# Ledger of designs, part 26: designed miniproteins, single chains, continued (4)

Each design is a single chain, and the fold is of that chain. pLDDT is the mean over its residues in the fold that is shown.

## One batch from the design tools (miniprotein)

Design m12873
Fold by ESMFold2-Fast:
Structure m12873 (fold): chain A 82 residues (1-82)
Amino acid sequence: MKYRLTVPGYPAMEGESKLDLYVQLVSLGLDKGDLRIAPDGQRVFFREGSALHKIAGASELSMEEFAKKLQELLDKLVEPVP
């Protein structure tokens, strides 16, 4: 079974698992400049006005808080595709 995730301003993402969609979303966010990871890997920053910034509800989160927010997003917005 495939899963689909749609985020405003991003190409549609499809994968075999929620983890695959997680990896795709993070990679696209980094490439687009909507997401930046601190050099120590412990904090994540979001570009103001981006869809990821709106999802995070903050300009900066710890990596743990970001992982939790992204899991909540995937649980809410991911659609099963036959």
Scores: mean pLDDT 78

Design m12874
Fold by ESMFold2-Fast:
Structure m12874 (fold): chain A 91 residues (1-91)
Amino acid sequence: MVETEEHRERRTETALALLEVIRRLREEIARTGDVEAVLTYTEEKEERWKEELERLLERARERARRMTPEEREAVVAQARAELAELRALAA
């Protein structure tokens, strides 16, 4: 399997957007002290996140174009690590 430049860009964009989502979720958990309430699915949260994710992805595309390959790889690794930590909080 060959990872194309387009696939690498998409991975970096997704990682940047995911890091911002995780950061916001962590901030909300810190503010409320309620992990379950923050991470619980609701239709209202889904609609809010759909709109916000589109904006975050647009900003992520702009930022990703200005990053070096090393920075892109670091962001993907950081997103994986932070997502694993967030999942551990939900377990």
Scores: mean pLDDT 73

Design m12875
Fold by ESMFold2-Fast:
Structure m12875 (fold): chain A 95 residues (1-95)
Amino acid sequence: MLKELQEEIEKKAKELAKKTGAPLSDALMSIVVSKYTAYNLIHSKEEAEELWKKTMIAATELAVKNGDLATAQKIVDLAKSEGFDDVAAEMAKIL
């Protein structure tokens, strides 16, 4: 699941960056934020929240693999701001 989710996020972020001319880091953050809204349209609140947590972990691992520690930290900070302390701790282990 994490690998498939990373591949989906990477593809969408690259497509968005190419389409808009925005930096890949900004495109990645945009995809992470927009996925919560998308999940809430299809899933229950609990399911959407769990899927978004997995999306943040996948995106953080992808950012670290690409050497983008600044974007990885922004995603960790987003998880903390949303009250997902468990997810933020898991993501911090990847940094």
Scores: mean pLDDT 79

Design m12876
Fold by ESMFold2-Fast:
Structure m12876 (fold): chain A 90 residues (1-90)
Amino acid sequence: SKDKKIAELIEEARKAWEAKDYDLAVEKLKEAISLIDDPAERELALTAVEGMYLKAQYAENPNPELEAQIRALEARYRALAAEIEARRAA
C-alpha cells in the first residue's frame, strides 16, 4: 500500500540521517512526501525537511545566512500549519 511505502521510505531516511548521510535522508523524505495526496500537507512536510537539512548544515558550520534561512523556514512552517488547522476547523 501507499502508506506502507511511505513508512518504509521514512525508516530508510531515519537510518541515513543517523549515519549522517543527510543528502540521502532528504532524498528519501522527499520521495515519501511526493506520495502525500494533500498539496498543503506536502508543502508543510517539504518545509520541515528543508528546515532539518539547514539545521544539520548549521550544526557543522554556523553562519548568519543559514540562521536567517532557518528562521524564515520556521516562520513558513508555522504559517502553513496554522492554515491547515484553520481549514480543519471550518
Scores: mean pLDDT 86

Design m12877
Fold by ESMFold2-Fast:
Structure m12877 (fold): chain A 66 residues (1-66)
Amino acid sequence: VDPRIVELAERLGISVETARNMALGAATLLQEGFSEEQAVAMVARNAGISREEAREIVDLGKELFA
């Protein structure tokens, strides 16, 4: 497991598996042709988190899976 996923999970108070799945989902949105801003908005809406938290997830997904 990437240490950045562990750090993100700790900051958000979620499991490592949940953080990994959210990052992978964000990477999938980018691969489907959504912009980073669209991916951030979609992740924030679907997970019920802030846009700032969603941006961290999108950035991590982009680095690890895109």
Scores: mean pLDDT 81

Design m12878
Fold by ESMFold2-Fast:
Structure m12878 (fold): chain A 73 residues (1-73)
Amino acid sequence: MEEENLQQHLAAARSEEEVNEIRAQQLGAEIRKENPEASNEELIELLLERLREDPALRPLAERIEEQLRKEKE
């Protein structure tokens, strides 16, 4: 637990962008764990909503949504 927090602090010391990527990945894994029966589309919608709640992660949410729009045609 504390060692995991230390790794996140070490990442923050390198770049804010890297820290935000790590936080987004952790959020995605947690959402999938909480919703094991949800479809990939539902999991992505939940992830985007959670990312938009944090101003620092909002740009990442926009990038993911743009990518998904392209894939859905």
Scores: mean pLDDT 69

Design m12879
Fold by ESMFold2-Fast:
Structure m12879 (fold): chain A 82 residues (1-82)
Amino acid sequence: MEFEEGEVVKVKNEKDGKVYEAIIRSSKPLKPGDKVIIMQPPDNPDKPFIIPVSNPNAERSVKALEAAGYKNLGTGVVLGKA
């Protein structure tokens, strides 16, 4: 089972164990077990974005979101469909 850009998946934060419903930000499909970076928007905390750690542009994407006021909640693992 693979998930595409813009789909909503359940992600477990590796630091605190919290589960988020997060929107995929990846040109490459994600699958359960993939490691992601969880980025929380400042004005809508219920709409976090996830970026795969395997993406060579992950650091650049994270910096762009942080410049836009997003909070980096750390790494998580894709669990499956929301």
Scores: mean pLDDT 81

Design m12880
Fold by ESMFold2-Fast:
Order: sequence, then C-alpha cells, then structure tokens
Structure m12880 (fold): chain A 110 residues (1-110)
Amino acid sequence: DFDKLFEEALDEILSLDLTPEQKKKLTEALLNFGEGSILLKQGNYEEAIKKFDEAIKLLEELRPTIGDKIDFLLAETYKKKGEAYKKLGKYEKAEEYYKKAEELLKKIGL
C-alpha cells in the first residue's frame, strides 16, 4: 500500500543471493512496472496495462523461488493495473484486479 513497504520488499529481495537469471528477470519486471507507472501518469492507460501484464508475468515466474516478498510487488502491480482500467471506465475489471491485489496482501499478512 505504501511506497515505503514497496521499497522495503524490494530491498529484501535484492538482499537475497539471487542467480544472474533471477536478477535479470527481476530487473526486467521492475523496468516494465516503472514504464507502466509512467504511462499511467501520462494517460496512456492501454499501453500501461501491457507493461503491467509483462511485469506480472515475470514476477509470477520468480514467485516459486523468491516467495512472499514477490507477492507484495505483484500486489502493487495488480493495483496499478486496476487503476488503469478504472481510468478507462472499466470499473468491473478494475475491481477484479484490486481484489487480486488484496488477496495477495492478505496472504502475506497485510
């Protein structure tokens, strides 16, 4: 929910002894998340959704090895994807992604 919690989750993940392949995949996920966030702020909602979809895919692939710390980053990505759908007037889809984020946060005790 908070920028501080996102930064703390990221710092914890980066403190792990990750393989070069895992580091590359995490970097690509974060790049897509960042690009999506910029596009969302610029009003390019459809392109933002595409970037968030790429981030989600990469984070899901890291989830089995990194665990619940990825769930926080994944939840934040789902929240931003929901916001993009809300901006497009697609309120039912927005609610769906907000619920996915909430489920992930509940799973990790947030």
Scores: mean pLDDT 84

Design m12881
Fold by ESMFold2-Fast:
Structure m12881 (fold): chain A 94 residues (1-94)
Amino acid sequence: SLDELKEEAKELLKRLKELAEEKGTPDEIQRVEEIEETFEEAVRKNDIRKLIGAVEGAATLARIMYERTGDEEYKELAEELRKVKEKLEKLYKE
């Protein structure tokens, strides 16, 4: 299930990147790229804390983009990323 959560997070991060490139600001695009880099490093190093941090960062950015735009796609994405974070935290504490 950790590998399934990594794949789910990767798909959600890809969705965030696509939305940021389509509708985001330059600063939001840069923030997504930094999150993607952190996520890839966390996966490579098997650093679960860093992985949780990257997913939390993505959820926070999606929420910020929702607050700025009112676009429900960002709200849905923020909620899905938050759920993945909660599942990762639960596995990490086991």
Scores: mean pLDDT 87

Design m12882
Fold by ESMFold2-Fast:
Structure m12882 (fold): chain A 120 residues (1-120)
Amino acid sequence: SVEEAREAVEKGEKALKEGKYEEALEYLLKGLELGLEIGDEEVIKRATEGLKKLIDKLMEEVEKIKEELSVEEYVALKLLAIGALIDLDLIREGRLAPSLAKEVIQGIRDDILYLLEVVK
């Protein structure tokens, strides 16, 4: 429902503000998936903006530990973040076929979870 999609995004935005990044990821992805199923442009917008903000915050944490990472690991993390941001833009622009959206969302989840593991 629209109410369930909105609640998921609101919970994700709150978790993000509180630094609960894994919780933020799961709720924002749920909001995005529900928003796409319903075709709710505002929910899709808020979920994609929240996920981009989460990626930005995780990359700020990566930059703080940059000197502790190998060059190869740092480059890999930057490329994962860039890829997820591109995928979120394509979703926001309505350029992904619905049949591909679920697979792309799973890829975004996996990429952000990897970023989270590195910054722990």
Scores: mean pLDDT 88

Design m12883
Fold by ESMFold2-Fast:
Structure m12883 (fold): chain A 64 residues (1-64)
Amino acid sequence: SAAARLAQAQALADKKAELERQTAEAVAMLNKDPSLQPLGDEARRRGEGMIAQLDAAAQELLAA
């Protein structure tokens, strides 16, 4: 049903917001130590990739 798809899209939006917050926190923590900057860059890229996948999944749900 359309209502079930909207509920799933909202759940994905909530997960995206939480992932954005966790990614920002992880990057900020790692960037406090210059020797860990490559790990901070990797955490940021990984977070961006997961966010893009969540956005794609939400688009597929809304397109169905």
Scores: mean pLDDT 84

Design m12884
Fold by ESMFold2-Fast:
Structure m12884 (fold): chain A 91 residues (1-91)
Amino acid sequence: DAAAEVTRELMARLFTLIYNDELTEEELERIRAMAKAGSIESQVLLTYIRKKLGLDTSDIPEVAKVAVETAEKLREIGDEIDEELEKRRAE
């Protein structure tokens, strides 16, 4: 699945940039281009990043906006799991 592979690679790279607080306008435009191609995963990521930066999201499909809330909740659960794993790793 070429579309899923490209989206996964893009998401992994963007997560790295988000963690390092290195998101650039060029990266955002690349995500926007992917969203225009109709990839819902790219649209979800684009909406999340634009929302985090306080940018306008009016050009993002409504489905992607709803999916962002689910993704945020999943990330919160992931953070709680990371905290639990950290305690176990500390031994």
Scores: mean pLDDT 59

Design m12885
Fold by ESMFold2-Fast:
Parts: sequence; structure tokens; C-alpha cells
Structure m12885 (fold): chain A 91 residues (1-91)
Amino acid sequence: SADELLKEFEKKVEELIKALEAGDIEGALKLLDELEEIIDKLLELDPTEEKLEYLIEKLRELLKVAPNDPEIINRLIALILRLIGDLIEIK
């Protein structure tokens, strides 16, 4: 169900963008918890370089709309770095 997980990821990214743009920090943190769980499940499926690059770009889009909240920024950066680490191991 990699395609189902990817659809859930895309939906959570959209929900998170809306929460961040609305300044809903509490809602954004809950959505980040859910997004992290989806990413963990996607990584268990041994994603391709292309899939990892796609996930990284989506997280970078989130970082562009992130408020100056250190928890949100640090968690997004940590996720991006984790995915970049996995991508480097493949390349």
C-alpha cells in the first residue's frame, strides 16, 4: 500500500500547509506527528531515489510556509536531513 501511504502523505502536507498559514501551531504539531508516522512507514517500504527526492521537496515546501516556531522548524529540518541521509546512502 505504498500508493495509499503516498496519498496520505500528500493529504497531510496540504493539511499542514493550511494549519501553518493559519498560525495553528497546536494543530500543526499534531499533523507533524502524523506526517512523521507516515514517513516512517514509507521508509520501511525501501523507497526509490525518485520517491525520496519527492518527499524531500514536499518537506521543503512546508519549510517555506513555516512560522518562526523553533519546534516546527527543527522537526521539519530533522525530517529533511533524515531523508537526505537515506538518499545519499542510495546515490
Scores: mean pLDDT 83

Design m12886
Fold by ESMFold2-Fast:
Structure m12886 (fold): chain A 73 residues (1-73)
Amino acid sequence: STAEDIAAAKAKLPELEAQLPEVYEYLEATFDPEEAERLKEIVERLLKISKDKIEGKVDEAELEALRARIREV
């Protein structure tokens, strides 16, 4: 169920946040500086949306802004 999926995501979120420095290092090593910066921004926005969804806060404008940002990469 959706509630079970949210509970599982909530449990894993701290582990994902702990891995962010390694993800950023990989992006910086793999992509051009401008692309790496855009991808880091997308990752940060995805993490925020995931947190907001877990807390029962969903912002349609934030989702649309993220979709627009992904199209720019």
Scores: mean pLDDT 71

Design m12887
Fold by ESMFold2-Fast:
Structure m12887 (fold): chain A 87 residues (1-87)
Amino acid sequence: APSLLELQEAWSSLSEEEKVEFYRRLLEAIKDLLSPEEYERLKEAIEKKDIETFENLLKRHITRASDEERARIQERILEIMTEMYLK
């Protein structure tokens, strides 16, 4: 598995389009952890390619989440990064 440093370096090298695709996949992967209202706000940010708004909304959700929910989100992030990195 790639190290955290390798994942951070890979993330910093991604284009805006690649970041939007990553967040689109992440949004669908965590849809069951979001309220319908939160999902629609995040979806709107993705449709507008507003990465800053998406990241701020996601950070707010994660900060209020349980330890189990945070672990599930981190796991799905790693799965998506691994799939995108290996393909």
Scores: mean pLDDT 79

Design m12888
Fold by ESMFold2-Fast:
Structure m12888 (fold): chain A 55 residues (1-55)
Amino acid sequence: SIEEVRAQINAVLAELDAEAATFDPSDKAHMARVAALSQELHDLLQQLDALEAQQ
């Protein structure tokens, strides 16, 4: 549902904020997590747009 996707977006944004607090571009594991979270956010935003278009 739209509410579930919005909750997932908020959770991913909170995780990205936590990663930003300890930002270190030399930490490959950290950068991999940031990349994965950014991709998940992108996918969730596209899913939200598709659900809203079905109104």
Scores: mean pLDDT 81

Design m12889
Fold by ESMFold2-Fast:
Structure m12889 (fold): chain A 89 residues (1-89)
Amino acid sequence: MEIFLDMAEAALETFKRTGNPGAAEAAMTYAAILFNEGKYEEAARIYEAVARVSSGDLRVQALLQAAMAYKKLGKDDEAEKLQQQADKL
């Protein structure tokens, strides 16, 4: 049972529907818990989803966190692309 993944997805859906900054912060927090548990693929997915529906500093932070998660997975090319996207913002 992946309660933190479910909670991250629920927070992300709330953010997409309402634009509530607290929902984005919750999604980022649950993604960080997943990352700390070694669930890098799930963490990367949530961080990328936050980046896709956000702007400004939040998008930059989400892209950089997703890049770190992909680097932990050995997906260096994917991590580099996300880092380059963040650098252009």
Scores: mean pLDDT 82

Design m12890
Fold by ESMFold2-Fast:
Structure m12890 (fold): chain A 83 residues (1-83)
Amino acid sequence: MSQTQRELEAQMELGAVVTSVSTQLVVGKKDPSLVEDIIKRHKEMTEELKRLMKELKIPKSLQEEIEEQLKSYEEELEKLKEE
């Protein structure tokens, strides 16, 4: 497959994760008791996405961009826990 096709697949997966995180952030703000479970599930999802990026041989520059974005979302979830 072309690099462009792999990049598009990675962007689609990232879009799904972003949508999920946005929903989880809203839920966590409404019910703080769920925040720890949300953080745990988010970490499991990010590890799975990292595995998929390696399997699909996504360009390193795009992998780093995706990992930076995922780390930013994890930090936002951790802030909800620390409130």
Scores: mean pLDDT 68

Design m12891
Fold by ESMFold2-Fast:
Parts: C-alpha cells; structure tokens; sequence
Structure m12891 (fold): chain A 88 residues (1-88)
C-alpha cells in the first residue's frame, strides 16, 4: 500500500525549505526521486538519501542487504563523532 504521496512530501519539503531560508525549486517535484535530487543540490545529503531509500522501498526495488547498507551510510553521515564530543 502506497501511503505516502508526492503531494504530501512536497508540502513538507516546501515547509522545511521556507523554515531554513533555502531557495524553493522552480517546479513542483513529480516524484520522490525529484525531491531527493532537490535535497542533494541543496547539500542536504542525509535527507536526500533518506527520501531515495523511502522511494525505493515503496517501489520494492531494494533488497534487505541494500536497505542495511543505506542505514549504515545514514548513521555515518548523521551520527556525532564520539571523539569530537569528548573534545568539548
């Protein structure tokens, strides 16, 4: 069941971009892949990877191994460096 629509994601994307003071896309995204591309172009790489992962899961294209790799990649990009925390 596809419970998430591109229209719902677009509303959230525009709200986020306005709150962050980032430039809005010139055209409304037509797919979750286009949303991910916009986030990548804005330098929001962890958010872009998350949106792509959701799109691929909804399409049934990702294997369990690929999902595990994406989870590990997100942890590497989003997790605080423990050594840097000890330096504070």
Amino acid sequence: MNTLTVEQVNESLYTLLKKLGLPLPKEDPKSLEEVAEILEKLGLHPAALTVRAIAEILEGNLSEEEIAKLEEELKKKSAPDVEKLNAL
Scores: mean pLDDT 62

Design m12892
Fold by ESMFold2-Fast:
Structure m12892 (fold): chain A 80 residues (1-80)
Amino acid sequence: SIEEKLKEQIERLNEVEKELLEKYKDNPEAQKKIKEVFEETKKKLKEAAKNAKSDEEYAKKVGEILEEYEKKIEEIKKEV
């Protein structure tokens, strides 16, 4: 179900967020940016799950959200 897929995605994001926050524990600016990216990404995934009219629409929206997330995290990593 969409709800099960959402739960799995959120759990994976929470694990990655914890790892990145630990990696950048001595960089408060990086930690702030990381938290903002993960909060926005999780919000968008929840909205996509709520508003998608089909499994195909949900999968497409998830792909777009995760691509944007990856680009933002990569930018943060390059700045530190």
Scores: mean pLDDT 86

Design m12893
Fold by ESMFold2-Fast:
Structure m12893 (fold): chain A 92 residues (1-92)
Amino acid sequence: AGEEALRAAEAGGNPVLLDIAKGAYKQGRLGTAMASGASDHAAGGNPEAQKRAYEAAVRETGDSNVARIAKGAYEAAQKGGPLPGSGALPAP
């Protein structure tokens, strides 16, 4: 799962991968906000179309590790998970 790749990036302390994860997390949170707005309050957006557009863009990077980390962060944001890098437990 992408969540494992995200946790590996956090554990490794790679700032480039964490920046990618934070960007994907923002897109995931935006997707959640769009879903909430579309359901009853605002003129209907399509949160699935936005999600698919994001997934297509991530796939088009050509880097499967980057894509997997980004997907994990996006999914974590949609589940209401913590911001990448903020929920890491201390390593022994």
Scores: mean pLDDT 55

Design m12894
Fold by ESMFold2-Fast:
Structure m12894 (fold): chain A 84 residues (1-84)
Amino acid sequence: SEFEKYLKELIALVGQVLGEEAEKRAKAARNMILDLYKESKKTALVQMKEFTKEIVEEVKKRDPKAASHVKELGENGIKALEEE
């Protein structure tokens, strides 16, 4: 899916900037959002928006340019999730 494509790119970029543990947390967040989507699209969407906000804030502290790209990938993921 387009959502999984954008999140794969986002998770890889998070790992490059913040390291392996942050990459693992981002993968766990993706899996949680996908599980929530099966029960409630609205709840999954809220969690995806919160995850995007939090991860952008973390990345921004180390690399503001990478944070802009993470934000774009997260926003594209939110749109893909809304359209599916």
Scores: mean pLDDT 87

Design m12895
Fold by ESMFold2-Fast:
Structure m12895 (fold): chain A 83 residues (1-83)
Amino acid sequence: PLTPEQQRLRLEAGQLMGTAMIMQSVVDNMDLSNTEKIDLLDRAISLLQEAKELLQQSGDQDGVQYAEQMIDDLQKRKQEILS
C-alpha cells in the first residue's frame, strides 16, 4: 500500500504533468511566434522534470517512464522549431 506521503507526491506530480499538457496544447493549437512556443515548451519541460523527481521519490516507475517520454517528445519539438 502507498503511504500518505507517496500519495501526496504522486498527486503533486499529476498536477505538474497536467499543467505541462495544457502548455503543450497551447503550442499545438494557438498561433504563436517561435519565441513564444520555445518559452512554453521550456516551461513544460521544467514542470515535467519536477514531476519526474516527485514520481521517483514516490516509487512510481510507470509514472517516471511516462514523464521521460513526454520530456523527450517536447525536447524534439523544441529542436524542430530551433532548426
Scores: mean pLDDT 89

Design m12896
Fold by ESMFold2-Fast:
Structure m12896 (fold): chain A 81 residues (1-81)
Amino acid sequence: MTLDEVLAAERPAAIAEAQDAFARMEKLSKDPNATKEQIREAEIHAIAAAVLLGASGDVDTARELIKKSEELSQKALEKLK
C-alpha cells in the first residue's frame, strides 16, 4: 500500500471527521450552557480535523472550515462575557 493509496482511501473519512468536528463547533456556539473551555476544545478539534483534510488534498475546504471555526469560536466566546 502506497501513501497515495492511503490518502485516497482515508479522504472520505477525513471529510466526515472535519464536517463532524465543525458541526460540533456550531452546536456549542448556540448552546447557552457551553463553557469557554468546551468552545476552545471544540475549536482545536475542528482545526485539527480540517488540517488533516488539507493534508489529504482538499486544501480549499480545509482553509474555509478553519476560518469558519475561528469565527464561530470568537462569536461564542464574546457571548460568554
Scores: mean pLDDT 78

Design m12897
Fold by ESMFold2-Fast:
Structure m12897 (fold): chain A 62 residues (1-62)
Amino acid sequence: MSKEEQIGKLRAEYLKALEDHDFEGALAILRELLDFERDNPEDVAALEGEIAVLEEQLAQQA
């Protein structure tokens, strides 16, 4: 599987996790995307922002 195909698969899994309100699963997927996108600073910043939002959402559920 190419890097682009793997990113596409992870993005689909991320959206599914959000639809299922599985924020812990969504966070795990975003961290995997961060590793794939590490060489792109703009994508890294966007993913770090999404991770921070989901971490806050999980904290509010506790």
Scores: mean pLDDT 78

Design m12898
Fold by ESMFold2-Fast:
Formats: sequence, structure tokens, C-alpha cells
Structure m12898 (fold): chain A 82 residues (1-82)
Amino acid sequence: VSDDDLQKEVDDSLLTMGISVSKTALDNGADPQSILDDIRRMAGSKNRLTVQIAVRSAQLAVEKGIPGAEEVLEEAKKALAE
């Protein structure tokens, strides 16, 4: 239980950092298409934490109204479910 709680805190911290980087890039005028391509690459990762970051980053892209972000979000969700 304690080890599981510590692992969850580490995973939550890494996920929060990944989301923060993606949000900062979008807020600083990064190319939206480049961000979507990066999210697709992350969604193809064998690392489940990287796929989770991809899902949350895609959600942020949808909230920002980036064209194609909803399709990328569905692809990332499917990858996470596998």
C-alpha cells in the first residue's frame, strides 16, 4: 500500500510535468500541427506513462480548439486501453 502510494505520487508528478510542458508550448505560440504530431508519437510509445501524458496533452489541445486534436485524443485513448 505505501509503495503503491509512493509510485502513484511519482507517476502523478511526471504526468503533471508533461502536461505543464505541453501547455507552455501552446501558450508560447508553438506550431499546433507540430504539437499534434508529438502527441501522436507519444501515443505510440510502449511506456504507459508516456501514453497517459499523450492523452492529457491531446485533451489540452482539444480545449485550445486545435483542428484534428479530437482525432488524436481518440487515438491516444485507444492506445492507453491496449
Scores: mean pLDDT 72

Design m12899
Fold by ESMFold2-Fast:
Structure m12899 (fold): chain A 95 residues (1-95)
Amino acid sequence: SRDALLAAVQAAVDAERERLLKEGYPEGIVRMAANTVAYLASQALEETGGDVDAAIAKLRERLDLELKNSVLTPEEIEALQRAYDAVVAALRAAA
């Protein structure tokens, strides 16, 4: 269900947030990356009706636009990519 996919996204983001904080990433960067990827994934799932493959493709497209339109540090880019990877893995596992 879409609710199960949304729950999987949130759980993946929360788990990756804990890992990044344990690895010494700044709290502000981790929060930004977690919130950004969770939001983009939620919107992708809504727009694709819960089609996991289509949602992953839309999420990547939206994240690439965010990376292009924002001035980000290497640490911010790495945190965003790790949150993205965690969400993609969780969505594929939940499908």
Scores: mean pLDDT 89

Design m12900
Fold by ESMFold2-Fast:
Structure m12900 (fold): chain A 96 residues (1-96)
Amino acid sequence: MTREELVEELSKKHNVPKEKAEELVESYEILGYSPEEIRELLKKPSEERQEAFAKKYSELAGVKIESLEPEPEALKKLEEVAKELEKKIEALLAEK
């Protein structure tokens, strides 16, 4: 699945502008998610999505922190980003 295919699917299914769907998808891609992973995350409850995000970010932060940054700083940033992404998902689903 390509980014364009996922954006079209979300835009059509939830009746939202393509620009809004594309912004949500791009936010996840910047964090290292593939289009297939994003599609599967959007099928899950918000709690399960947040756990999946925390796991992926922890894995990425673990690689970086061993060399560069303290883990507590990365965890604080994770919470902020997770909340912002959940707001975007809620907005997308509310415009269904």
Scores: mean pLDDT 66

Design m12901
Fold by ESMFold2-Fast:
Structure m12901 (fold): chain A 100 residues (1-100)
Amino acid sequence: MKLSVEEKKEELDKLTKELLNALKNKDFKKAQEVLERLQELIEEIKDGSEEEREAAISKLEEFIKKLEELEKKETDEEVKYYASLIIDQLKKIVEGLKSL
């Protein structure tokens, strides 16, 4: 289904919130599913306008900062580990978007 610019922004916000909640709930399977959906959305954004890419970069960079703060405050080693992996993957996505 071809999403509008507004729908892509709403979906990105929804997916970032779902990913954060999955990590907080230690639902790592759900976190992986949400991350895969986020990557699919990013592929659509790559084929979109420069404005769409800039908005996605900004949102992802803000989300990465929130995840880094979560990782620093977290005492659970599994949550820290998966948060670190997700942060690394999101940073690679941002680099990919910036290279376009």
Scores: mean pLDDT 82

Design m12902
Fold by ESMFold2-Fast:
Structure m12902 (fold): chain A 87 residues (1-87)
Amino acid sequence: SMLDYIEEQTKDLSEEEREFYLELQKIGQEVRAEAERNNWSEQETAARLAERLRELKERFLKEHPNLSESVIAHLESLIALAEQLAA
């Protein structure tokens, strides 16, 4: 699950990296709530998630220059998965 993923990833992470994973969780919760309010399909929900994750990536890369490449790679993998589910 996303919670298990966050827990495992935060064990050896910096404060900036931990903040990043908490922001990922927040986006997931917000997208889920938005999907429920608008009665979105799984594909529509995945498309919105991909959009929000791309916005997070742009913002975090600019504001957190110490963010590890492994965290960025994980985010890119999540974006790719969400885009595949939206197709």
Scores: mean pLDDT 76

Design m12903
Fold by ESMFold2-Fast:
Structure m12903 (fold): chain A 81 residues (1-81)
Amino acid sequence: SHVEAAEELLKMMPDNMFFKVLAGSLYAKGKDYKKAIALYKEVAAQIKADLAAGNIKKDAADRQLAYIDKQIAKLEAEIAA
């Protein structure tokens, strides 16, 4: 299942931002919207921390955060429906 695939990715590399985004997408496909939103929020926090540390340029951070924010908004709308 999509949820099982998400759990497996998180077990392999729990701190990997790319794996968290993939797991979030898989949770969303499995309709576990709350877990998907939680992972996307963790990714947003990591991007903000990387920006503050100088590990990512502002324009790249802004683009990545815009993508993540769109995913969160879409999933929050699904919960509200």
Scores: mean pLDDT 85

Design m12904
Fold by ESMFold2-Fast:
Structure m12904 (fold): chain A 65 residues (1-65)
Amino acid sequence: SAEELADELNEELKRAGFGDRAKATVDEQGNLVLEIKGRLTPEVAQLIVEFSKRHKTPITVVGHS
């Protein structure tokens, strides 16, 4: 489910040291959304790309949440 994917993405972000700057949620339409505090760094971008490819799911990135 999208909720399980959000939980998994949040765990990967925490393990990578980004849990304080990025959080995955699910919107009202069931889309996986990543909220980022500040600038999207190459390291966070790479994690998002690899997660999206592995799970075959798009991730909507929102800055300045």
Scores: mean pLDDT 81

Design m12905
Fold by ESMFold2-Fast:
Structure m12905 (fold): chain A 62 residues (1-62)
Amino acid sequence: SQAAYDALRARLDASPEEARRMREVFEKMFGGNEDELIEWLKDTLGLSEEQARELVERLRAV
């Protein structure tokens, strides 16, 4: 959903430390499999493919 996307973006933008913690949580959940993370973001949170890929790219940049 847009609300879920906005909430995740706000957390990533809050601080580099928060962004790193989010990355670590997702790496632990999916073993570093970005495709599984993208599908989970789409299926569970209702993000578009573009939104999910943008979040993953931002997490990689941290």
Scores: mean pLDDT 80

Design m12906
Fold by ESMFold2-Fast:
Structure m12906 (fold): chain A 95 residues (1-95)
Amino acid sequence: GLRRASALLREAARYVAQGDLAAAVAKIEEALRELSREEEATGSLTIASFEVGVASVLVSTKIMAGRPVSDEEKRDLSETLRRLARRLEALDAEL
């Protein structure tokens, strides 16, 4: 569900802030699976759009996990993940 996807993205943001990008990748992948299930259940194009956004962030996080990352990159990625989580929380409240 959207609430679980949001919680997983918040967990991913915490792992990114800690420098554990591998753990963040795992949490983003779980969030993407939750969004895919919700899209299949609802047929929502809004949820499908969130899937694309989360998948894009997943690719970026995987690239960052394979190299040294700056504190600025970790901050920006954490903020992006928290923004996605807040938007999903808002969507869940409307559904």
Scores: mean pLDDT 86

